Designed miniproteins, single chains, continued (5). Designs and how they scored, part 84

Each design is a single chain, and the fold is of that chain. pLDDT is the mean over its residues in the fold that is shown.

## One batch from the design tools (miniprotein)

Design m18914
Fold by ESMFold2-Fast:
Structure m18914 (fold): chain A 67 residues (1-67)
Amino acid sequence: IKEKLENVIKYLELEEYEVAKAGLKSIIEELEERRAPQEIIEKVKEALRLVEEKKYEEAIELLRELI
């Protein structure tokens, strides 16, 4: 997961927002399937929401807290 989150941050920095959103959705699905802690799932979902709202800097900062 850490490496997948790092890749999402890189895509956000490269302004590849659609790829970053797809990556976040994939990570959320994987975390839910593995029954990861709800707190982590909610933070990744919040990062996805921030990206959808075009708050890219806030999304990157939140994702950095998870790695």
Scores: mean pLDDT 83

Design m18915
Fold by ESMFold2-Fast:
Structure m18915 (fold): chain A 99 residues (1-99)
Amino acid sequence: MDEILEEIRRLLEEIGELARELPNPELILKLVEIGLATVDELASLPKTPEAEREAERALRHVREALRAAREGNVEAAYDHLLQALAYLSHALAIQKRAS
């Protein structure tokens, strides 16, 4: 789990840097900020296999968001970040129940 969360953090930070070069970066930057805060909270809680599976799904979408951002595809980057945040939110809900 910790390795997955560290990779998500690194990729979100890179998306944040790339988003500053995109048109209307505010919405993507807000999603990145929410994602980073969720990762920090997840890292502070006891881990479960169920939450780890949701984090792995989030990681897949963060990777696709980074790819889209590198290509200047703002809509695809935004859509993949929304999916990633949904999975991170589910992981957080699972870990809060386990705590």
Scores: mean pLDDT 85

Design m18916
Fold by ESMFold2-Fast:
Structure m18916 (fold): chain A 94 residues (1-94)
Amino acid sequence: PLSEEEQKALEELLEEVKKLDVEEIKERLIASRDYREIMIYLAVLKEKGVSEEELHELLREAGWTLLVEIDEAAKAGDLERGRAYLEELRARLA
């Protein structure tokens, strides 16, 4: 689980990111190496109307192809493949 300090930092980041324009958020996502920050950037970009195709391209550019694979497996109903990618992600976060 996240520490209280880490959770507060992510909540502060979310409020800050909501105020930014789409192009600045995209730049921050590409430059980020923190999975939790990337998830915040993705959530705000989706809320601002950025297409799923654009979000997948940004994730590939950022080196987070695994997140794209998880999403594509879920949409295809490929539970076995999706589960394998989720286990890989959990291992990286442990």
Scores: mean pLDDT 75

Design m18917
Fold by ESMFold2-Fast:
Structure m18917 (fold): chain A 111 residues (1-111)
Amino acid sequence: SKRDKVKELLDRAIQLAEEILEILKKYFPDTSDAVLLAESALNVLRTAKRLLDEGKLTIEQVAELVGNAVRLLQSALDIAKAAGVPDEVLEKIERLLQEIERIYNEIKEIA
């Protein structure tokens, strides 16, 4: 079903956001804005999946929440760039974020 496809995409987005968070925690304290923004993005994605599983969200509403998570992760990446995190690490985070953005676009097309 369309919902099963969106659930699989959300699970992948959650895994990618978890990897971004683990990378950021190597360079920033847990109380830093970069880590807190990435944790907020992960919480939004997990909440979207839980509420979709409970039948409480439309696919369109899930797309809006994934879009919010992308914006939070972009802000975390912008902080990491400004803080002088190594380019190799920034490129890895950018690739992971671009995969989440592709997932966002796919969910929008399903909606």
Scores: mean pLDDT 92

Design m18918
Fold by ESMFold2-Fast:
Structure m18918 (fold): chain A 74 residues (1-74)
Amino acid sequence: SEEFLRELYRLHQLLSKRTFSPEVKALLEKYILKAMLLSTDPQAIEDVRELITLLENNASEDEIIAFLKEKLKV
């Protein structure tokens, strides 16, 4: 959907403003791919918005890793 693509673009812009460790980068790549495959699921939009909120609040890499690992379990 256009809404999902808009949120992904916003996520991409936030990610480009920060330098991440190789571990976080690998988890982000896996998460983004999974989110794109689930783009028709309304929950995928909410999960992307939650990640955007973490990035806007300058969450630690540990918090981001915990979020990404949780979302990748299912």
Scores: mean pLDDT 82

Design m18919
Fold by ESMFold2-Fast:
Structure m18919 (fold): chain A 69 residues (1-69)
Amino acid sequence: SMADKATEEELLLVLRLVAKNPNLSEEELIEKIVEELRKEGYNFTKEEVRGLLKKIAEEVGVPFEKFIG
């Protein structure tokens, strides 16, 4: 899947966006991440971003719902 193919740079960018936006809903956060990744030349869909966020939460040992706020 795309989540399994994300580079360290892409993962760090996503993590920074999550940390910077703790009060956004899941949908608002995903849309913001898609927009910011697109500006940096990365073309992820909302479903790919959701999968990536779930993968990151799993790797850091935090429930997805707690990870995204």
Scores: mean pLDDT 74

Design m18920
Fold by ESMFold2-Fast:
Structure m18920 (fold): chain A 63 residues (1-63)
Amino acid sequence: GSHHAQHAGAGAAAGGASVEAARAAGLIMKPGNDEGAQRAREGALEAGASERAARLAYIGGKS
């Protein structure tokens, strides 16, 4: 409902900042650790939904 829409809008703004932080972390991460890559994939699954919502909100909210 509209209550969820309000939370999605606020969460999308916070998710946008998280996307930038995730990008910086990805560049710093060493590619030599397979366990780290698997853990990053599991974290990306949860972050992926937030990134998608943030991107959609930014595209729709952009003038």
Scores: mean pLDDT 46

Design m18921
Fold by ESMFold2-Fast:
Structure m18921 (fold): chain A 100 residues (1-100)
Amino acid sequence: MEEYQAKLEEVLAKYKEESAALLKEAEAAKTLEELKEIADRFILLVVDADTQIENIAAQGLADGLPQEEVDKLRNKAMAELEKIKKEVEEKLTAKIDKLR
């Protein structure tokens, strides 16, 4: 249990770090085209994080963890991912507005 929670927290921490780096690039962006490229990279980052969370959950089930406990861990991780995603989307939208 604790091992899978730690793996999920590691995925979320990496996603936060990489998202923060992309937001710094977005702040430096001078054109809407540059922001579009950053937004596309952010989408790929979200997809990667989502895939890793699902893979960790699937491995927990394969290793004999109860379905209910795995569902709780996965849902908690997905909720945190969604929260970070919304914060980044808000900051990207604000930057797009400033360049228009």
Scores: mean pLDDT 84

Design m18922
Fold by ESMFold2-Fast:
Structure m18922 (fold): chain A 72 residues (1-72)
Amino acid sequence: IEEVIKKHGAMTIDQLAKETGLSKEEVEARIKELEKEGKVRYDPERNIVYPSKDFEEELEKKIKERLAKGKK
């Protein structure tokens, strides 16, 4: 799972299940484990998993998207 995330970057739970051949439930359990290890970051709002090495770039982009959608 970790290797697949690193190869593709940000991925959904469904995409990870297809790439690994695991069930969605097993993928979610594994992602929780990797998140505790600090190797990935899971966004339950979008159902997207980010590799830790790319987290800074994805975080910045995500913040900008939220600000763009925030009506002031």
Scores: mean pLDDT 69

Design m18923
Fold by ESMFold2-Fast:
Structure m18923 (fold): chain A 82 residues (1-82)
Amino acid sequence: MTPEERAAAVLELFVEAGMSAEQVREYIERSRRRLEEWKKTATPEQQERLRLHEETLRLIEEALREAGGDLEKALELLKEKV
């Protein structure tokens, strides 16, 4: 699974759950804070997984920005980049 495929899959779950753009942004912010804490004690193998998760969050955030806060449009943009 590519980062773009993973980002699309995660965003699709948010759309299915009926989340708003603001709720998705809050999720990204909270997830980034958790990742920073986990990085402090992570092994090299765990650091790679955290890096991939951080990249997934960045791709979702960028797609949402390009879509002007439209989650369904952001999902379409991510699927086109696969």
Scores: mean pLDDT 81

Design m18924
Fold by ESMFold2-Fast:
Structure m18924 (fold): chain A 69 residues (1-69)
Amino acid sequence: SKEERLKRIREEANRLLQELADLAGISVDEVKADPYGALERAKKVDPQKAEEIGRRLEELDREGTRIAL
């Protein structure tokens, strides 16, 4: 169902947000408040991993939007 697909996307997104928060050295709430600032901070620590996390989050956002529409 659409609900189950959205749930899986949210679960994966939450894991990636936690990874981004850990890499950036901030809380998940801070990442949610400023995701672009968090990504820039993470890129200063590990640019390759930050780019991978950012790309996966963007992919999940696109998929979630497609399913929700």
Scores: mean pLDDT 82

Design m18925
Fold by ESMFold2-Fast:
Structure m18925 (fold): chain A 115 residues (1-115)
Amino acid sequence: SELEKLEKEAVKLFEELESKLSEEEKEEVAKLEQEWLEYVGKLLEAGKSMKEIYEASKEKLEEIKKELSKVNEKLALVIEALAYLYLAKLFKSMGDEELAKEALEEAKKLLEEAK
């Protein structure tokens, strides 16, 4: 419920910020999002623990955030929040309630910073 509410808020902010980008900037954003999703997918395929996935995903998000911030600083925060919401859903589906809650709290902080 709280996760669904935050996801709707993040998607709305993403759409509003993305609508102001050039076509080239939109393509770069999509490329960086796909790179992160493929990275998480590879960790899952490798059978990494939820904690290992979280730690590695956080490091990769910091790298991606630096590139996204060159396009738009607020959009970078919103995309980072969406990534943490994705991780929260993943951890909850896998039964890791503690990591799911931690990821949700990080997403919430990022969305408040983007306002």
Scores: mean pLDDT 88

Design m18926
Fold by ESMFold2-Fast:
Structure m18926 (fold): chain A 90 residues (1-90)
Amino acid sequence: SEVIERIERLIEELDSLPELKDLEPDPEVLKQAEKEKDLLVEHAEEIVDRFEGVFKQVKPRLAELDEASRQAVVDAKAVLELLLEYLKES
């Protein structure tokens, strides 16, 4: 699946970024993502497209971002990791 391959590449790239080290995903964001599993799977391509677009713009400036903005990237990564697991089970 192209979507699965794209998510895996995004996660690998995000894992390589030192600016995101020691930030943990917000448990409330994870709980909401788990509740919205069916919606995440239905909109997987749109979610990946949006994240790829945003990340492409944000990546060169990661070191310049405040902690709240870096936390949002970590939260989005955690949602992508859940989406990846859901898509592999489907």
Scores: mean pLDDT 83

Design m18927
Fold by ESMFold2-Fast:
Structure m18927 (fold): chain A 86 residues (1-86)
Amino acid sequence: MTREEILAAIDEQWPDMNPHQRALADGVRRAIEELKAEPEELEKRLLETVEKLGEFPSVEELLKALLENEENEAVRVILEEALKAL
């Protein structure tokens, strides 16, 4: 699973999302696209989070789970900004 596969998972659920969920998912997509500081670590944590959650949860829950497991300060700041933008 890669960053590209995570974005594909969002796209697969996109048609079934309501407008609010789509806005949140777009926020996550933008956060992933802008998070170029630690791509490998971000991908790994996103994969672990998606796998543990089973079904795709709200984008807010995904971002919160990532933030809780993140130790890189720069990535944490970007995730916090993404949560505020939602």
Scores: mean pLDDT 59

Design m18928
Fold by ESMFold2-Fast:
Structure m18928 (fold): chain A 72 residues (1-72)
Amino acid sequence: MERTKEAIESAKLTAAIAAYDFGASPEKAGEIMRHVALLQGVSEEEAEKAAEEFKKNYEEYVEEVKKLAEAR
């Protein structure tokens, strides 16, 4: 579903930026992602799942944000 995917992607970007700019730990970044997803109307179950996937791939997502920042 487009809305849910967009909300999760926005939450993921927010968490990855917090990790990149402010050095948020995987746990803290995962919590930020969960909170932002919930605020955007994502279900508790989907938000928890997205936060766990973020924590597992924390380094990869932070590297993706860094590449986006440096690609220009």
Scores: mean pLDDT 79

Design m18929
Fold by ESMFold2-Fast:
Structure m18929 (fold): chain A 69 residues (1-69)
Amino acid sequence: SMQQAIQYAQQAKQALENGDVDSAKQYLIQGLQAATDPKVREYLKKAISALENGDVKKAIEYINEAIKA
């Protein structure tokens, strides 16, 4: 559900703020699996890609966009 997707996105953001990139990536993957909105899915995919490139700040920005959508 979208509610679960947003909850996972919030958990991913908190994990990144605590320096836990591995947990954040797992939460983003679960959020993507729960998300049905194409805009939210796009931002979650971009957040995962940013983390794979080591860009934590950009990942948080994309997570914030997913939560706002």
Scores: mean pLDDT 87

Design m18930
Fold by ESMFold2-Fast:
Structure m18930 (fold): chain A 58 residues (1-58)
Amino acid sequence: SLSEEILAAAEEVADTVEGTEEALRRAERQGIQLAVDGAPREEILRAAGRTVAAARKL
């Protein structure tokens, strides 16, 4: 399901960047919201990556 794919995508990005557990949780919530809105998987992945990247930048 989309929920499963969103979680897997968010975890993949988080696994690359340690210490971003909080960002991963936010990415998951955002991803679910995007999926409800009908966003494609690629957009969800990009959003998750952006959220995690922003967290590790700071």
Scores: mean pLDDT 66

Design m18931
Fold by ESMFold2-Fast:
Structure m18931 (fold): chain A 80 residues (1-80)
Amino acid sequence: MSKEEQLLKRADALLEEAREAAKKYKETGDIKYLIHLSAAVNELRKLLEEAEKEGFPQEVIDYLREKYREAQRLLDEVKK
């Protein structure tokens, strides 16, 4: 698997983790799911920052940024 494919697959997995955590937090109110959601958002942010630092193609950076924004949106929704 290429480094780019590996990054995109990781970003997709982290967003799915964020979606599941947000869903479970809305269903249960259990703080552990809020922690899991926050962790997934933070890992997506780190992934984006590292890709930018390493000079990955703009298309890859834009994809990672969109996944990060989606996960951050989920976190913002559950905190309201």
Scores: mean pLDDT 85

Design m18932
Fold by ESMFold2-Fast:
Order: structure tokens, then sequence, then C-alpha cells
Structure m18932 (fold): chain A 93 residues (1-93)
């Protein structure tokens, strides 16, 4: 199963909740078994970096990298909802 971690550094608690929901909906449209976890702020950054180090995850920042299509869809949905920069990583779990 794919776990997609969405990191939105400037999101409020309400914004990250909306971003996570939008990302999950977009991800499940491509992969019904996809799971999404939303992270924000400085604690979220530490968790996101640790996740990248532990897995064979692909980091994606919408503009520069061809990522996993599920992560790309999730990140774009989160960006659309928050209007803020979004980073995504994909893990097999």
Amino acid sequence: KKLIVIYVPLASEEEIARAEEAALKAAKKIDPDAIVKGLRGEEGLKAFIEALKKGLGSAFNGEDLTGDPVALAAAKAAEAVTGKPVFAAVFDV
C-alpha cells in the first residue's frame, strides 16, 4: 500500500486538515488503497525528513521533479486547497 506524506510548512491546523482530506481524495482516485498523512510546521519538517531517511521514498515539490503520479495528485490537491507550498513523499507500507 502507498503512504503519501504531505508536508505544508506554512499551514495552520485547519489548513493541514483540509489539505490532508483533499490529498486523500485525489490519491484514492488513482489508488483506492492510498493513505495520506499531513504534516505542518517545524515538528512536521523533522518528521518528514526522518520519513525520507527511513524509506525509499521519493520527495516531490510539484515543480522540479517527476514524482509518483499518486503523490503528484495529492500534492497538487493540497496546494489548491491551501495556496501554500507543498512537499510530498511516497512510501510502500
Scores: mean pLDDT 74

Design m18933
Fold by ESMFold2-Fast:
Structure m18933 (fold): chain A 62 residues (1-62)
Amino acid sequence: SEELIEIAKEIAILKARAEARKLGIDPKIEVKVEGDTVTATATTEEKTIEKSVSLEEVEKLL
């Protein structure tokens, strides 16, 4: 459902942002939906951080 995708996006963004903050970075985050997986990518000049969340993982939280 669209609601599960939106929740997955929020979780993926939060995970990517949390990882970036450990490095002292506040990067721009890009979100991509591929089938049942949502990936948030935080790109910096030094490193790319990717965090993926599946819709199945989101369903287990509900």
Scores: mean pLDDT 78

Design m18934
Fold by ESMFold2-Fast:
Structure m18934 (fold): chain A 142 residues (1-142)
Amino acid sequence: SMAEEARRRLEEVYAKYLESGTGFDVELLLTDPKKYLRSFNLIAAVANILFEYGLLPVDVYVDFVRSSHEIIEALVKGERPADAVVEAYVRSVLAVAERLRELDLPEVAAEVLRETAKLLEYLGRTELAAELLARADALLAE
């Protein structure tokens, strides 16, 4: 099925992520933006696969792409991203995590949420970061 093919590709992407050890790295983004943009990004890879297989609504995918680019642009310019942009990004990431949970990939969903929490901690959004970490822990509960 399409879901089985998507699940297999998502497992391959997660294996690559574990091998590469790359997550959100604000220090790399600020010191070498070209290297950061060429680095493996788990959340982007997962969102792209889910969208390719029709498992992510187009509006959610567009919000994800737009908000992630706006956050990167603000950070590279030394500016704080707008709260509405950060909130749109978090909503799209939560939708991605839910699709991963439905595909029986809770470990991938949890890692997507943990990577997003690191960005939120860097932005000083401590309460929202804690909420995402709690959701990640809940995904791995028996």
Scores: mean pLDDT 84

Design m18935
Fold by ESMFold2-Fast:
Structure m18935 (fold): chain A 93 residues (1-93)
Amino acid sequence: MKKEKIRKATLEALDEAIKKSKNPEVQEALRRVKEALPTADEETQRLVYLMAQAILEGKYDEAIKYADEAIKRASPGLQEALRELKEAVEKEK
């Protein structure tokens, strides 16, 4: 997937996840992930996109799996945001 296309799709998916979430902790963590997203490479952005889609679908185990894969590749700021999101999402189970 081209960087420009995945970045746009990922930002849109994160915005929808923030809008649809009823949990303030999840919304806040998603905003932090969005803020750190410009530091991510194409593959990390793709993993964040899949994570955001899984959250939108209520597939929290899938979202955590994608978050864990993204954390392994992410910058320190994005890693922190993804860990916070993972903790908030695990409470939704």
Scores: mean pLDDT 83

Design m18936
Fold by ESMFold2-Fast:
Structure m18936 (fold): chain A 92 residues (1-92)
Amino acid sequence: MPDAETLERIKAEVRENLEEVKEAWEKVVEAAKEAGGNVVEEPTEEELINSAVALSENVAYKLGEDPRKLNAKKVVERLLELAERIKELAQK
């Protein structure tokens, strides 16, 4: 995991771009609902930020990327990628 200071910076950037992150999360919820999965609908701001950042860190580790380089744009990209992947898996 990144250090606490880096994590707080990433969360602050996500808060500044909350509308874009929320729109991306709504696509994840829609995809998961179509797949019959459980996802937090209408999360609090803190729940949304924590979930989006945690997902982005996990993807960065799997791709061999440095999680300290995460920013709000990357977080949005990861959420959109997750929504598409959920839809693909639901079609099998």
Scores: mean pLDDT 73

Design m18937
Fold by ESMFold2-Fast:
Structure m18937 (fold): chain A 71 residues (1-71)
Amino acid sequence: APSSAARAAAEAYGRAYGADAAAVEKLATMITNGEAGDAAGASPRISAGLARAMADGPSGGQSAAYNHGRA
């Protein structure tokens, strides 16, 4: 199971990028296993991405990337 810290980090990341709850939990598991950077492919480590997402604060949740007119 993902750690509480990893889940909190994944939630901050998900809010910044508009990920749903299922995607957030999957990402939390990857972070716990140290595989989040690999899952991002050639991207920088997820720790750098998470730092950016967390610096933005939890002011996400309405990311333009997921603006599909969903309820």
Scores: mean pLDDT 52

Design m18938
Fold by ESMFold2-Fast:
Structure m18938 (fold): chain A 66 residues (1-66)
Amino acid sequence: APVPIPQFDAAPDDVEQGVVDLAIAVANTTGSLDEVKAFVERLRAKGHIPQEVADAILAALDAQGA
């Protein structure tokens, strides 16, 4: 039978949704969009997230900070 394994990494949609929400929460907590943007850039540079996910997070942070 197919085993439902817990996927903390999740599907792309779940990852994008969770990471965007987390980035906004961190930006609100730290009060520094620059710090959160630097963190996202580091994740992209290390290959932990794809370019499109990083761009989505940065766009959401820009909208939050506008």
Scores: mean pLDDT 66

Design m18939
Fold by ESMFold2-Fast:
Structure m18939 (fold): chain A 76 residues (1-76)
Amino acid sequence: SEEEKRKGIAKLVEMARQGAPSEEIIEEGKKLGLEEIGLQLAGLVNLLNGEPMTPEQRKALEEKQPEQVEHALKRL
């Protein structure tokens, strides 16, 4: 549902804010059915830490709009 998706995104964003490693964000995203959003957020976390994005993270950011992740970050 939309509510479940929103809650999942909020959880992934909170993990990122608490300094969770990109790998944990990716795995939690998969568990929540939000793998694509998890990859996008993990890519952004890697950039903030000065780390390179994986090919999968780069593809997710290039082909998909990360606007939901950005909106969640602004909301929190």
Scores: mean pLDDT 70

Design m18940
Fold by ESMFold2-Fast:
Structure m18940 (fold): chain A 96 residues (1-96)
Amino acid sequence: MLEKLVKEFLERTLEPARKLAEAKDKQGFIDVVAEAIEEVLGDRELAEQIRELMLKALEGEIAPEEAQFRIQRLLAEHLGDQEALEELARLEAERA
């Protein structure tokens, strides 16, 4: 459904994010990703929640895998992607 917006997001984000990652500017990388999510989804609160999760993972407050899982869930919930939510629930059950 967001195929066109996702393509635009990836093209705008990949090159700046790659340069920041090469410079070891992890904060700048997180900021670029969060800004792109806000622009693509139009939801500032969601973008801020994703930024916070990425920062917590970077600071070691939560495991990177846990942050990734929570971010995927937030995105699936925002998009109303029931298929993605079902897959996430199955992955969670498979790990247990």
Scores: mean pLDDT 68

Design m18941
Fold by ESMFold2-Fast:
Structure m18941 (fold): chain A 102 residues (1-102)
Amino acid sequence: SKEDVIEKLREYIKRLEALKKEAEKLLEEAKKKNNKELVEEAEKLIKEIEEKIKELEEIIEEIEKNPETPVTTLIGYVLKAIGDVLDAEIRIKKLEEELKKL
């Protein structure tokens, strides 16, 4: 249902918010280690996560305003949210691994 989709999108937003906090911790670690490249990568990741959160919030608003939103479109929104979370998780892991090499 549309309500189930909105609930799922809100869950993915919460996951992205948690991942943003992890990225912020990695940013502070990179700054402490004085690694400019990893600082820039962490800052970019934080900004991209913020943009993804905003996009998902706008999608929720669109679904709420348009009760006739097709099921195929709703599925596309959920798949996008899954992809956004997976991308952030992979990039956080990469930053963690690069920081461990220092």
Scores: mean pLDDT 90

Design m18942
Fold by ESMFold2-Fast:
Structure m18942 (fold): chain A 91 residues (1-91)
Amino acid sequence: MKELKVEVTGKNIVTATYKASPDASRSALVFQIDGRTGPVVATAEGKDVVGRLEFEGQNLFNVVANFYQQRKDQRSLELAETYVGKDAVVK
């Protein structure tokens, strides 16, 4: 989905913004940085989800943002979108 954005606001902060489906009853966003799974950073019910994670500074890192949502006809949270980036070049 083209509404997923991942922005690096410095070496210590990763922010991801995702627009949930209008029919989503709930959603969750989870980061991985350099293969380490972070906590659930944001949850929402049918709304825009903004997750923010602070981490120790690194010269290079791999960021994965996993967005989960449950649509009205689904029984549980399901993985909807995955962003994989090596360097988030903010231009």
Scores: mean pLDDT 64

Design m18943
Fold by ESMFold2-Fast:
Structure m18943 (fold): chain A 63 residues (1-63)
Amino acid sequence: SNEAKMKELREKIKKLAREGSRIRREALESTDPKQRAALEKEAEKLSKEIYELELKLQEVAAA
């Protein structure tokens, strides 16, 4: 049960990390400063979500 939950959390973290990398790449390629700033904020939001999932993963692993 715990192993299955940890696997699900790890896979979700991987997907969000890939999405964040794509968004950051789009920000670097953007010539519009406002669009770049918006993409950077979106990537930051994903980073916070990943952080929360990593905390949850640690909690499940410690149980």
Scores: mean pLDDT 87

Design m18944
Fold by ESMFold2-Fast:
Structure m18944 (fold): chain A 100 residues (1-100)
Amino acid sequence: SLEEAREALRELGDLVNEVFTAAQEGKPVDLEAFRARVRELVARLTPEQQKIFEPYADEILKLVEEMVEAIKAGDYEKVREIANKLFEVFNKAYEELEKL
């Protein structure tokens, strides 16, 4: 359902925030565990929702990995650029899922 798709997107946002908070605090970041949780979220969706959601999930996974590297490097400008891209990707995912 649309509500299940929206809930998955909200849960993904929460997971992204947890990863960034850990990285900013200098705590260990388990990107494999993060990727596994994202795969679990996608697997709960219908095939039609998965087809729409998967490209955005893949882009978010890539951006999160780049963000963690930028945080560790102390590259604040790159962190801001990636944060803006993540915001755009989440907004596009939400808009496409709302059309279902």
Scores: mean pLDDT 83

Design m18945
Fold by ESMFold2-Fast:
Structure m18945 (fold): chain A 115 residues (1-115)
Amino acid sequence: MEPLLRFRLPREALGGVEVELSDDGTLKMTVTDARTGRSVEFTVPAELLDPEKMREAILEALDRLYKQGLITPEEYEELKRLVDEEQTSPASLLAYLLHKGRFEAAEALAEFFNK
């Protein structure tokens, strides 16, 4: 019943991306791959909207995915490069993983940000 801001992130999406900002400053994201129809949902606390903290959190998440064997060494290096090229959104990383069919990695990344 409280108003939410909802918008699309076309620059970061390989498929459908829905972003909702709650009145408490919590950002809720739903990323859907247009080809497979699969989606993942995650929540980003306001503190991670700081670009430096977001970058650190994404790099930590990617390192964890790599150590768990959920992404290849080549995918890990490519995703780190995208982070360095100002593509630091969790939504763009989730869209990439979903599009590549890395559903377990996408779900693990979403779970990382839901904590």
Scores: mean pLDDT 65

Design m18946
Fold by ESMFold2-Fast:
Structure m18946 (fold): chain A 74 residues (1-74)
Amino acid sequence: MKKLSLEERLAGVDALFESALAAIKANPAQKDLELTFFRRMVEHEIATDESLSEEEKKEIREHVERLLAEARAA
């Protein structure tokens, strides 16, 4: 498998987040559930990825928290 760059992984997180936003738009009552599921999916992927450094994992987690804050403010 190709090793993904940090930027490519962040783009993957953004795509996953857009899917969560689409699900929320279809059913706004599930907003907290969809955001919780999004966070858990990203955490599971980075926790199992041996190619990521601890600093890269931290940057991905901080990016997720920024996206969640933006979604909650909307």
Scores: mean pLDDT 79

Design m18947
Fold by ESMFold2-Fast:
Structure m18947 (fold): chain A 76 residues (1-76)
Amino acid sequence: SMSKIREEAIEHLRQLTEKVVKELESLGLDDMAKEVRELSEEILQAIEDEDWKRAEELEKRLQELGDEFAKHKEEM
């Protein structure tokens, strides 16, 4: 039960990361795409290390980057 929830959460994060990265790459924002990939990898590592506090902090930063990008896209 708990292991399945964890596995689904990890897979969900990977899928979201792939979608965001592909969108950023299609717009030529390669540096931002790289930052998103790196943060996602760090989140996955934190989950493997069972460092839930670090994982939550990094996930929040990833969400903030997504919000910043969305605002920039709407202002253009």
Scores: mean pLDDT 76

